# Ledger of designs, part 54: designed miniproteins, single chains, continued (5)

Each design is a single chain, and the fold is of that chain. pLDDT is the mean over its residues in the fold that is shown.

## One batch from the design tools (miniprotein)

Design m17853
Fold by ESMFold2-Fast:
Structure m17853 (fold): chain A 115 residues (1-115)
Amino acid sequence: EEVDKIAEEIQKLINSPLTPEKLREIARLFVKGLLLQAKEQGLTAEEIADVLASFFEILGHEELSEKYRKLAEEARKRGLTADEVIARIQELFDSLPEEKLVELGRKLVEYLKKN
């Protein structure tokens, strides 16, 4: 239900004129939706970080992919909770420069239109 609402909002944004502000919002909503879905599926801390790493690798974002792979290894070694990993993924994402969020939003729009 909440994931469906996020998907609907993303689709609404994609169907409107794509400003930098909207591209940033698409990127934020998509990551929020992925994290929420992973938590609802009962994924472990390591699995959540690995799923996000794999997704950003597919999008061609090597920097975030590498950071999330390192987070997955840390989660495994230190026994981090899913909530702790979700918080750290969100912090790393929110620390991205606005320019990088716009680039991610653009790649996400291309990905979603093709699939």
Scores: mean pLDDT 82

Design m17854
Fold by ESMFold2-Fast:
Parts: sequence; structure tokens; C-alpha cells
Structure m17854 (fold): chain A 72 residues (1-72)
Amino acid sequence: SAELEAAVARGEEYYRRGAFGAAIRAYEKALTLAQTPEQRAAIYRNLGRAYEAAGDLAAAERAFAKADQLEA
């Protein structure tokens, strides 16, 4: 959906700027809009990268594990 794409794009823009907390919030919103396991896996990978960049290694590990679980 356009809303999902916009939320993901906003998260990616915040991530590029180093605004990792804002990126995490945008990706969390994207998760509420995601309808497929593939969409959720992609967003969890983005969340993992953002958590790593923010220094929250435990949250990053959980996000990457969730992405892996959702992939085929």
C-alpha cells in the first residue's frame, strides 16, 4: 500500500540522517501496515539495522531473528 511504502521510506530517510529513534518509530508504524510475511520480514531487517545503529544490540538480535522466522 502507499501508506506502507511511505512509512518504510520515512524510516529509511531517518536512518540515512542518523535519526535512529525516529527510524525505529517509522518502521514500527510500517509493521502495523504490513500484510504479508515477506513485508514484515523486510521491515524487521530494517528495524534490526536501526537498533544496531542505535546501540540496542538485544533489540537488533530479536528483530533479525523475527525476520528470519518470517522468511520461507
Scores: mean pLDDT 89

Design m17855
Fold by ESMFold2-Fast:
Structure m17855 (fold): chain A 78 residues (1-78)
Amino acid sequence: MEEEIEKMLQQAEELVEKIQKYTTDESIIKLAKENYEKLKELAEKAKETGDWKDFLQAEVTLGVLEILEAVVKLEYNK
């Protein structure tokens, strides 16, 4: 779990960096950063509680960032 959480946070950071490289749109960048902050809070909670439900919420939030990066890449990185 702890190693998985660390990898998850690293992946999320890379996704936010990619989004910022693809676009200068403030609303999209804000959405990416807000989801990254949410992921950090959920990941920290999962580390503290050891609860699989907190880990699952962090994983779902990572998926949201993955979808956002993919959509932004398609629209701006033609």
Scores: mean pLDDT 83

Design m17856
Fold by ESMFold2-Fast:
Structure m17856 (fold): chain A 90 residues (1-90)
Amino acid sequence: IIDYYLSKLTKKQQQLLDQAVQIIMDGIRNDNISKAGMQVAAMFESYGYSPIGMSLDKNMTEDQIRIIIAEAIIQGKALFASQGTWPPSS
């Protein structure tokens, strides 16, 4: 199922996904998931995107977190395709 989401992302978006997942996983490991979530949100907001629907929980697996973030990137790309260009895919 992860492979399906990865097939929908550009190489730049896959790199953004990997960076975001690493930030969240580091946050869970250090009991700072709220701070990690804010860092990922700030990163996405800097690209003009809001991570709508991104519900992150310390009890989620890395795979679940990766899927949620990948869906957020896909939704951001879809929104920016109609309203503007998504910077990581430029």
Scores: mean pLDDT 67

Design m17857
Fold by ESMFold2-Fast:
Structure m17857 (fold): chain A 66 residues (1-66)
Amino acid sequence: ASLEELVRVLQLAGVPLDEARKIAETVLKNRDRVEELTPEDIAELSGVPRELVERVFDALKQLATR
């Protein structure tokens, strides 16, 4: 998935644009390690609240590992 596709999917899931970009960039930079990243790790690396990351975590794993 591209950055734009990830951002779009996250926005449709209720994530605001700025937070969606931060999450998407973090996941794409760490694609090879995404399976070992927790919601807390992604929240810390992206600066987005953990609760928001947890809401979309399953979708992020599916999109990033493809």
Scores: mean pLDDT 76

Design m17858
Fold by ESMFold2-Fast:
Structure m17858 (fold): chain A 70 residues (1-70)
Amino acid sequence: MLKVSSVTITYASSSPIAKKAAEELAAQLPVPVTLVADSSLSSDGEVVVTATFEDGTVKTTSGTISEEDY
């Protein structure tokens, strides 16, 4: 199984829901997490997660978090 070495979570700077989602996800991870506010993300609840694994693999996933999810 791949182990995560670090994570960067980018969230829509205009969305308090995205910020809350990013902070909650960061709290669940046992690795260093960098939170980045990005004004180019235009959707409420938009979050982009970039994970760097111990083998040097980088995986990026994006999602939209609704107010009902939080």
Scores: mean pLDDT 70

Design m17859
Fold by ESMFold2-Fast:
Structure m17859 (fold): chain A 98 residues (1-98)
Amino acid sequence: DKLEEIEKKLLELKEKLDNGEEIDVEEAKKVGLEAIRLKDLALVHQVVSILYKAGYEEEAEEIARKALESEGIDTSGLSKEEVFQLLTKVFNKEVEAS
């Protein structure tokens, strides 16, 4: 199950972050891109949060912009902070719709 594999990788990344260990940024980005491909905004939001908390703000922004763009949202005029706020808003709307 592709979803189960992604969730397992997310758990491993979160455990490393919680333990103060260096995360594999390349692996985290791949997990984020797979979450976007599956249209799972909850997983995307988790990956972005992990990257941001680990200090990889540029990589977090890249994944957040790609996720929003995959939903048809033009992010070219948005700041990094606005992108993160919009992703959270879109995620909350998706959860409420479920």
Scores: mean pLDDT 80

Design m17860
Fold by ESMFold2-Fast:
Structure m17860 (fold): chain A 99 residues (1-99)
Amino acid sequence: LEEEAKKAYDNAIKYLEELKRLVSPEAQRYLDEAIEYVKKMYEADTPEEVDEYFKKAGEALRKAAEVQPLTDEQVELLGNAIGYMIDLYGLKKKLIEEK
C-alpha cells in the first residue's frame, strides 16, 4: 500500500509536469498549484487533509483546462494525471484509516 501510494504519487507528478511543459504560462500556474496540492495530499496525515488537498488539486486542474483548448496529447496527459491522483487519494485514505 505505501509502495503503491508512492508509485501513484510519482506518476501523477510525472504526467502533470509533462503537461505543464506543453501548455500556456497561465495554465502552467494552475498546474503548479495542482502539483503543490498533490504533494500535500501525499504528505497528509489525516483523512480531512487528504480530502481537502484532493479537492484543491482537482479545482486547479479544472482551471488549467478552462484556460485553453487542450490537444489530444494534452487531454491524454491530463487524464493519466487524474487517474493517478484518484489512485493516490484512495491509497492515502486506506493508509491513514488502517493506523
Scores: mean pLDDT 85

Design m17861
Fold by ESMFold2-Fast:
Formats: C-alpha cells, structure tokens, sequence
Structure m17861 (fold): chain A 96 residues (1-96)
C-alpha cells in the first residue's frame, strides 16, 4: 500500500537524522558540527511539511509531533535527547 511506502521512506529519513545527530555530537570541529546540526533540522522540517501535505492520519500527526520535539531538543543543544527521540520515532514507525 501507498501508506506502507510513506512509512518506509519516513523510517529511512529519521534513521538518517539520527546518524547525522550522532555525527554532530561526535564532531570535534564546531563548524562541521553546526553544518550537521543544520542538516538534521532541515531533514526534520522537510519531513514535517511533507507529512502535513500528504496525510492527516494519527500516525502522521504523531510523527510530526515527535519531529518537532527532535528540532526543539537540537535547538536547545540537547543532542542526547534528540537522538533518543529519533530512536523512539523509528521504533514507533516500525510497529505499524
């Protein structure tokens, strides 16, 4: 189903956000860390816009909520919380 493909694509995007945030946290170069941080936020923001324009399902609403929480954690400099939220979102999506 079309919804299953959207789910699989979203899982891949969130896994990429998680990996990018882990790289940002591990980076010893502040400029590289900022580029990776900005990349993760952009990925989350694009996913939110895509979900808002393509679905009004409870799954999409929960994913949007969690993606906003990830953005908020990153903006607060809390990479550990952002990474854990990304992991929780991936597990939530995989249970569908």
Amino acid sequence: EEEKKLLEDLIKVVENIRKTLEQAKASTDPEVAEILRATAILGAAVSIVTLKNTSDSPLAKKAIEMLNEIIDAVNAGDYDTAIELAKELIEFLKKE
Scores: mean pLDDT 84

Design m17862
Fold by ESMFold2-Fast:
Structure m17862 (fold): chain A 74 residues (1-74)
Amino acid sequence: SAMEERRRALLEEALAALEAGDLERFNQLAYEIMQISSSEEFELAVEAAEQVNAETDLERRKAIYREMLLRLLE
């Protein structure tokens, strides 16, 4: 469906922004993704955010968000 294609495009763009270190773009896309997310996807995002808050290493923080985005793409 058009909504599934839009969701996938947003997730792929968010992953690309994260890898590029474009945090402003990542935050914009994350907001858009949250608007179309299910309750289960929202819970996954909350879990990732809690793990990121406990992490000080930038690469490990990026890895947590990357894993979340990849799980949402499945």
Scores: mean pLDDT 78

Design m17863
Fold by ESMFold2-Fast:
Structure m17863 (fold): chain A 96 residues (1-96)
Amino acid sequence: SASEREEAEKLIDDFLRETGGEGILSPEEREVLVELLLIAKKLMKEKNISSIEDAEELVKEVVEKYEKETGKKISGTLRAFLLALVQYYIDEERKK
């Protein structure tokens, strides 16, 4: 939904600001990262994932799903950003 997308965009902007990643990703790469995070959040809810130990396998499933559904390949850089972002998201949820 629009609300879920706005929350994902805010989380990504906060993550990039806190990690010094601002200006590294193109606007197109940032939009892909938003789509990847939305898939990750959906899979986390469906599988009840809340642990950082599950982040690497989750990222693998998210990337495979996105690539299969869109035909677009995810770069190693963007995959690394997604892994760090998923870890950041899990840590932020843990603090609630």
Scores: mean pLDDT 83

Design m17864
Fold by ESMFold2-Fast:
Structure m17864 (fold): chain A 119 residues (1-119)
Amino acid sequence: SEERERLLKRNEELEDEIIRRFAEALSKAGPELEEKRKVFEETVGELDPELQRRYISRLIALALRLAPLGKSVEEAEDHLIEHFLLERDLGPEETKKIEARENDALAAQADAALKAAAR
């Protein structure tokens, strides 16, 4: 119980720190997606191992949702840029609601694509 609570608190602190780092870095980037992508990759390279693990977990989760649509890891990174910008502007609760709706839409699109490919 206490160990679980400590791990959950640590996980929240790591999520807050990664959001802060990416939000600050992206706020200094130009409006173009290519510029944001460059800043994003540079920020990933500056993360300590524990924050890198958090980033990789987010990337894998999103890449798995996009894989049935034939999307690349680079396209998953582009979606992560959008999610970090949303968390900066709207906060975590509103971002979770948007992510849930996006996940539902992606699942429906993937199901439609798989059904089309089977015919």
Scores: mean pLDDT 76

Design m17865
Fold by ESMFold2-Fast:
Structure m17865 (fold): chain A 93 residues (1-93)
Amino acid sequence: AANLAALGDAVLALAASLDKSTAAGNTKAGALYADAGTLYAQAGNLANAIAAYTNALAAYSKALALASAAAQPALTANIAATSAQLAALQAAA
């Protein structure tokens, strides 16, 4: 579990370093936060997993607000998938 949590920390740090003024930056940050959430969940660190998925939703929502109409369906699907993961973890807490 320790190695998965350490990988989660590294991915979270990378997500935090991205430019969040752009749709592309927020989309990439959302994906990395979701990856960190998955790693924390696999490590059994539920609190960090919930926090990471919450950050993923915030990043994807900001990306959606900045995105062109053509990019919106993919972002909406990512928001739905991330929301389902967050709900499952909150039910396990």
Scores: mean pLDDT 83

Design m17866
Fold by ESMFold2-Fast:
Structure m17866 (fold): chain A 71 residues (1-71)
Amino acid sequence: SVDELAEKMSDEDILAVETALFAREQAEKTGNEDLKKLADEILRSLAEKYGVTPEEVIEAGRKKIEERKAA
């Protein structure tokens, strides 16, 4: 589940998700295809590491980021 994935992800992995999401936002604003590719590669690598989809990595990462904001 997304909850179980979020608990298994390291602080470094969560930072990688934040970095990928920021890179995607910048790519959308600037048209920088290299930033889009970088974001996609980070998310794919994490998905492969945990045996899940990139979408599940994003959901787990966002959940953990939100929990940190509340703490």
Scores: mean pLDDT 82

Design m17867
Fold by ESMFold2-Fast:
Structure m17867 (fold): chain A 79 residues (1-79)
Amino acid sequence: SKVIQELVEKAINTIKEIAKKKGIDFEEVLKFIKENLDKLGSIELTEEVAKKFGITDKKDIQELTLAISTLKALKPELE
C-alpha cells in the first residue's frame, strides 16, 4: 500500500532529522531501533534510544515515540 509506505518513510525521516539535529549517526540509531523493535514496547524502546544517544528534548522524545510506534505497528505489513 502507498499509504503504508508513506507512513514508514515519514517515521524514518523523523528519526533521520532528530539524528541530524543532534549530530548522531542516523544509521546507528536505525540499526539499534530495528534490533530492538520486537524485544521492547514502543515507549521502552524510545527511552532506551533517548538514553543511548543522549536525546533529552521532550518534543524530540515524543516524535521518536510516534515514529517507533509507527514502525512497530507496520512491521507485519513489511514482511
Scores: mean pLDDT 83

Design m17868
Fold by ESMFold2-Fast:
Structure m17868 (fold): chain A 93 residues (1-93)
Amino acid sequence: KKAEEIAKIALEIVLSPMPDEEKKKFLSTYLFITDEQFEKIKKIDATLNQDGTIELSEEGKKLYEEIVKDLEERFQRVRDIKAKLAAGEKVEF
């Protein structure tokens, strides 16, 4: 759920009329989205509806799901690292 929320915010930023440099800075600073992930998000064929919902093509849904999965794996890794640190285990980065 958290990964999906962040992916949605990232897609909304990519669809905004902001310059790409400002989008990249925002996404990397606040959401920790890499430039590589940003370029992947830009390839999503998506439309922001007037009610704030996002409409995705079938190809766009696949790319969006990949981004959500990448974010969820990253959050799971962070949770695992925190759990190991709390247990006094050694963690390699």
Scores: mean pLDDT 74

Design m17869
Fold by ESMFold2-Fast:
Structure m17869 (fold): chain A 69 residues (1-69)
Amino acid sequence: LGELLAEILRLAVEIAILREKLRKNPDDAEVQARLAEVEARLDEVMRRYDALVAELEAKGTLGEAIRTE
């Protein structure tokens, strides 16, 4: 769980930085491409996180996992 949460936080921060760069240079193709890549990766990680949370909830261990993260 922690690995997925850390990845989500890291990707979210990177997206925020890239969006700020794109706001200043909206025609920057490199920043646009990187932002699209990072957003796609965040979506995949979020999907995996939701699946893991659902599994832990079904097993009655979600509370323990959250307390250690």
Scores: mean pLDDT 76

Design m17870
Fold by ESMFold2-Fast:
Structure m17870 (fold): chain A 96 residues (1-96)
Amino acid sequence: MEEFKKFLEKKENELIEKAKENKGNPSKELIEELKKKVKEFLDLASRTLPKEMLDFIKNVLNKWLDAVEKYKPSDEVIEEMIKSIDEMEELLGNLE
């Protein structure tokens, strides 16, 4: 739990700043993959995590989606966001 929270706190602003700095023309396919990954992760998290932690995660992931729409970052940044969600899924699995 503590490891999960610290991972999110570190990644929250780091990936938003990367989105601002690394503007590009992201692939529509990667954007859709990220959106799908966010929805699937939030559904999984809603079944395993306390409401307060779920709300925190939802806010972080929505900020990443907003950053993608606003800044249109490179494919590399979106891939890092997807990878970070994969790492969160792994950490979540270790808590069960």
Scores: mean pLDDT 80

Design m17871
Fold by ESMFold2-Fast:
Parts: C-alpha cells; sequence; structure tokens
Structure m17871 (fold): chain A 68 residues (1-68)
C-alpha cells in the first residue's frame, strides 16, 4: 500500500460519509478501497480490522495498522 493510495482511500471514504451519514457498511468500504487501487488481499486485511458499520476513525485505525 502506497501513501498516495492511503490518502485517496481516506478522501473517498470521508466524501461518502459526508453524503450518506456517520457510518459506511463494510461492503461500501470494500468498493471505495477497490476504487482507490487496493489489491483484494489488502482490502480483506483492512476489512478484517473493521466492524460491519464503519466510521472514519475506525477506518483510519485499520489503515494505520497496515502501514505500520
Amino acid sequence: ITPEQANRAGRLIRERLAEKGETLSREEVRELLREAGFSDEDIEAILARLPEEVDGEQFDRALTALLL
């Protein structure tokens, strides 16, 4: 995962949260990560760290765990 991919994923998720409300489903996060250019393996690793309903803070924590 590149810092540019991580930044793009964060932007897409914040944009969707602003449009839809306070949380996104795991399936919506999967779609946005695919749009950001993540591999299926990286997507599943991120999703494994997330609850079924995901806010921006939970997403940032999961993404940070993969970058560390």
Scores: mean pLDDT 76

Design m17872
Fold by ESMFold2-Fast:
Structure m17872 (fold): chain A 72 residues (1-72)
Amino acid sequence: SAREQAEQDIAEGQRLVEEGRELIKEGMEKLKTAKGKEVSKAVGEVLRGVGLETEGRLLIERAQATLDALAA
């Protein structure tokens, strides 16, 4: 059902947001001591984390809109 899919999408979106936040945290921590090539790698982790957090947030927003429509 649309409700079951939306609930599943919210759970998946929450996982993506958490994964993204952890990557951002890890990358930022590495940036504190990074030098040379390590800087590019740490920046890459932060950018990947931002991408995952954005994807997860959009998935949650779309799924929440579906649930709100079903409740109306």
Scores: mean pLDDT 88

Design m17873
Fold by ESMFold2-Fast:
Structure m17873 (fold): chain A 73 residues (1-73)
Amino acid sequence: EAAAAEEVRREALRLARELSPETQEALRRIIDRAVAGDEEGMIEEGDSMSPEDQEKIREILGEAQRRVAARLA
């Protein structure tokens, strides 16, 4: 659902606030691409980042999804 996607987006950006501004912007672009169904664009955004930043974003997205799922249960 669009509402669930927006909740995950907000939670992920909230979790990312302690990261660098560059990593936060990359996360926003990745989420925007994912919401638009642009899988190729999402990969391109990831490839532009360091492996460390890619791992941090993956962890944040996973945590955001888990938190939103817990709220909906």
Scores: mean pLDDT 73

Design m17874
Fold by ESMFold2-Fast:
Structure m17874 (fold): chain A 67 residues (1-67)
Amino acid sequence: GADEAIELLERKLTELVTQGRAVDSELAKEIVRLIEEGGDEERIRELLKEMGFSDEEAEEIVKLAKE
């Protein structure tokens, strides 16, 4: 569900920060909001890719959000 998707997102964002990559906190907040509200899957995927996630990682997060 949404909680599991958000937990996975937060874990992956922590990994990006640990690797020295910049994270857009406002973009992250928007993604979390869309997941919580059951927003458009395509938009969530687009924003995840803007964060630097792969197509595979974006799909994994979206899939969890739908459970």
Scores: mean pLDDT 82

Design m17875
Fold by ESMFold2-Fast:
Structure m17875 (fold): chain A 58 residues (1-58)
Amino acid sequence: GIVDAIKSGDKDKLAKELSTLLKNKDISGAKNVIDELKSLGQTAEALAAESALKVVSS
């Protein structure tokens, strides 16, 4: 799952799972992943994800 991908640092798996959430318009799930990325210091990845979420949610 997403939490496992974040904990293991598997960026490819995390990107795929985030893309799936955004494709399904799971805004809450995507926001949770973004918050987890920020908490782990992955600020660049979090900003990229926020930009993608903004496009999907608009």
Scores: mean pLDDT 70

Design m17876
Fold by ESMFold2-Fast:
Structure m17876 (fold): chain A 82 residues (1-82)
Amino acid sequence: SEEEAEELFNEGKELFELGKYEEAANKFGEVIARFPNTPQAPWAYAYLIKAYEQLGREAEAELIRKRLQLEFPEVDEQELLQ
């Protein structure tokens, strides 16, 4: 549900703000996997990319960026996180 997607996304954001990037990535990845058709999904992609970049996992960040562009072609990653 959208409520479950929002709760999971907010847990990921809290972990991200605490610098717990691996745990945050797991939460954002779960939003994408379980709730791909929710308003949180493009935001979860953007945060997952940032979490992987913070972890030095550049290849994985780029893979997720390509998926964001494919699934949401009109969405700008930079615009989401402004």
Scores: mean pLDDT 85

Design m17877
Fold by ESMFold2-Fast:
Structure m17877 (fold): chain A 91 residues (1-91)
Amino acid sequence: HMSKKLSSEVWKELLRLAAKRLFDRDVTALTPEEREQIYEEIAAELKKRNPEFASLSDEEVLKAVRQAANLVEIFLIEEQRFREAGVDIAP
């Protein structure tokens, strides 16, 4: 399937960018419009930094960004829950 090229170094970079953008935000306070804007910003940055990503359609890139962002959001919610439970999470 066409997503195999995305599961290499490019997918790791996508997860890294999504994590960085979402870590700088209060995820629980984000509106749907703010989330969409963040996804578009991540997609634009990926296309700028990775020529292989630029070969994908805008729709395919945004779909991958939303998937990666959803995984990062789940991780951030779990991390917050661990902190609330008194778990000491090192960087």
Scores: mean pLDDT 69

Design m17878
Fold by ESMFold2-Fast:
Structure m17878 (fold): chain A 70 residues (1-70)
Amino acid sequence: SPPSPEEQQLDQLANGVNYLVNDPRASDEQIQHGLDLLEKHVKGSSPENKEYGQKVLNEQKKLVDERLKK
């Protein structure tokens, strides 16, 4: 089945975080803001999409952590 509109939005937010993580000009604050927006949308997602959203969020958290060395 095609991804739901909510899954597509989560994917777009995750792709935005990934883009910022790979941009040497992106500030730590911009990267963290992108991750915070993704986390907010994951928390607000429907029950059916929470598992998918959490997986996507965990993948981006790992990349952000490696970039920010926290």
Scores: mean pLDDT 84

Design m17879
Fold by ESMFold2-Fast:
Structure m17879 (fold): chain A 50 residues (1-50)
Amino acid sequence: GYPKDVLELKASLPEDKANELINLAAGSPGKLKDNLETYKETGELPEPPA
């Protein structure tokens, strides 16, 4: 579930990057997955909403 994905993310990434990805997801598991996938593929954080 979402909490397990959050814990795995925090274990795998620097604390600041993990927290930024989680914040950008705004509590949505789908958005967290998309943000994580973008970060893994590009090495960059997704852009915040305008």
Scores: mean pLDDT 69

Design m17880
Fold by ESMFold2-Fast:
Structure m17880 (fold): chain A 64 residues (1-64)
Amino acid sequence: DSLKEKAEKLEKEAEEYFQKAADLNRQGVATGDAALQSEGIRYAKKAQELKAEADKLRTEYEKS
């Protein structure tokens, strides 16, 4: 319910998506699998979105 708790949850989720993106990218490059490469890009984009949301919430509670 606090902005801090929401930011921490989003930060953790972003980290998980970044790790998944890195794993998919490594596998896709190693195997030449275009579908894995595309999925890696999708996960990386989601991670960036989650991080942006977390950064916004961090800014909001730091001002309180």
Scores: mean pLDDT 83

Design m17881
Fold by ESMFold2-Fast:
Structure m17881 (fold): chain A 57 residues (1-57)
Amino acid sequence: MKVKLEDAKVDPVSKKPLKNPVRLIPSGTVMSLEDAIKFGTTDPITKEKIEGIEPVE
């Protein structure tokens, strides 16, 4: 399952503007790097295991 970025490019967890946006692999959820680090190995949106984190431009 994959979640699209909101039009406002807001972090889906914190509801703040994205800072250092990253994409979680394989779920495709985009969020701020700080939030991705806090959740460790589990995507809080899709509940999938995080196998990697890639930066988004």
Scores: mean pLDDT 67

Design m17882
Fold by ESMFold2-Fast:
Structure m17882 (fold): chain A 65 residues (1-65)
Amino acid sequence: VKELSRELGELLRKLKEAGYEEEAKKAEDFAVRSIALSGSSEEGTRKGVEEGLKYAKELLKKLGL
């Protein structure tokens, strides 16, 4: 979980530095919501971070970053 959260943070930072602050915020909000909907389970937290990471990676790919 810690490693995935760190990777997500780096991708969000890259998006913000490229001028896509709104997209970075949406990716972060998506991860937070996914964690909340998964309840208090450790597995749910991990899945939420993985979903956010996937979303951020797809955005970077579409933007050619």
Scores: mean pLDDT 74

Design m17883
Fold by ESMFold2-Fast:
Structure m17883 (fold): chain A 98 residues (1-98)
Amino acid sequence: NAQLAFDRDVAVAFLEMLAGIYKSEGDLETAEGVRKAAEALANGDFETAKEYVKEIADRLKAEGRVEEAIRLLRTFADAVKPVNPELAEELKKYAEEL
């Protein structure tokens, strides 16, 4: 399906841009985590992408950056919703439980 491939490419490009923003702000660890999640999505590995996103969120929460963790989870959920609405819903629920 050409549309599904396009939606995945758009999600990956958006997440790569987000990783670039974190890198420009000096948050190299979050940037690398987001980049790895984007790479997993590019490969169609939604379970690995989910695991990376949760690991980033858990680390941000442990650092007292709870609002940033929630925003990151919601941003990933919105980006992946066209490609995997179930994953999007799981990430939104995880954000609500932080």
Scores: mean pLDDT 85

Design m17884
Fold by ESMFold2-Fast:
Structure m17884 (fold): chain A 76 residues (1-76)
Amino acid sequence: GSKEQYEKVKNILLEKYHFDEETAEKIAKFLVENPNASDKEFAEFLMEVFKEKKLGPAIELSSKELKEDIYKEANL
């Protein structure tokens, strides 16, 4: 993915979902570099991130819905 796609995804995660900067960067990088990642692969990635971070707003959404919303908002 492009730097522009990365910045768009990162900003959505920061502003809409209120993730901290480190978490937003990790998720944005995963989604931009892995556009064909399965819902299972994305869920496994989020579980790894969640082990070390509190992600209140994201926990209320399914991993699939979060991924789909981010891609729609970022126009990916």
Scores: mean pLDDT 74

Design m17885
Fold by ESMFold2-Fast:
Structure m17885 (fold): chain A 101 residues (1-101)
Amino acid sequence: DVAGILEAYLAGDDALRALLKEAGFSDEQADRIVHSSHPALRLMLLVSEIGRARREPDAVFEIQELVAAGDYDAALALMLRRGLLTPAEAELFRRVVARYA
């Protein structure tokens, strides 16, 4: 559920931690990600989670490179073009970028 993933990233650190643990991250790994001083790490992990939810884990490599480069507009455009996000989910993604980048 891509919308649920995006909402968890917007809901705050506890919701994000719970989502990461459900995704198979340890408590220690989830805490490091949530408290990271590197905003791009959270966004790269969000993109990875979206790819897995869409059953397209390998389709997100170029998107993660754009996120790592800080090119969030190009990353969002590519996700829309590849069907990884609906227009409604794209607006939630923009809000996540505004919060974490």
Scores: mean pLDDT 78

Design m17886
Fold by ESMFold2-Fast:
Structure m17886 (fold): chain A 68 residues (1-68)
Amino acid sequence: APPSREQLLLQEVFRLTRQYLAGQISREEALARLREFLRSLGYSEEEIDALLASYQRFLDDVEAQAAA
């Protein structure tokens, strides 16, 4: 069976977060790539904005824990 939209989203979030933390992409690039990925999965612009806001909070929490 194909992976669910939720599973695809989690895989992409994990991939982008790893690339961001490794210094391979900027936060702006990570957010832009996630936005385009969500559009490709058929999410509405309202849903995309909510998901990106959640992702930004996640990145802020990760950065706070790392004390970078």
Scores: mean pLDDT 83

Design m17887
Fold by ESMFold2-Fast:
Structure m17887 (fold): chain A 76 residues (1-76)
Amino acid sequence: SRQQQILEAARLLPDELLEKLGLLLNAENLPESQHPEVIAIGKELKEELERLKKETGDPRYEVLIEFVEEKIEELK
């Protein structure tokens, strides 16, 4: 399942990026006034994921990039 693929790919992340992913996952529980900050963090996370994909060649990062893009879109 896609949820399982996301979970497996998330295991590749350092703690700092996992914290950013967690914030993005919890965005619906945050005040709407904080959504611009969460979007900015999501964009930073996406840039780091794209860098890691380039450096490692691991296709699992693509699953996370797609997921982060979807979450950013939902908050706009």
Scores: mean pLDDT 83

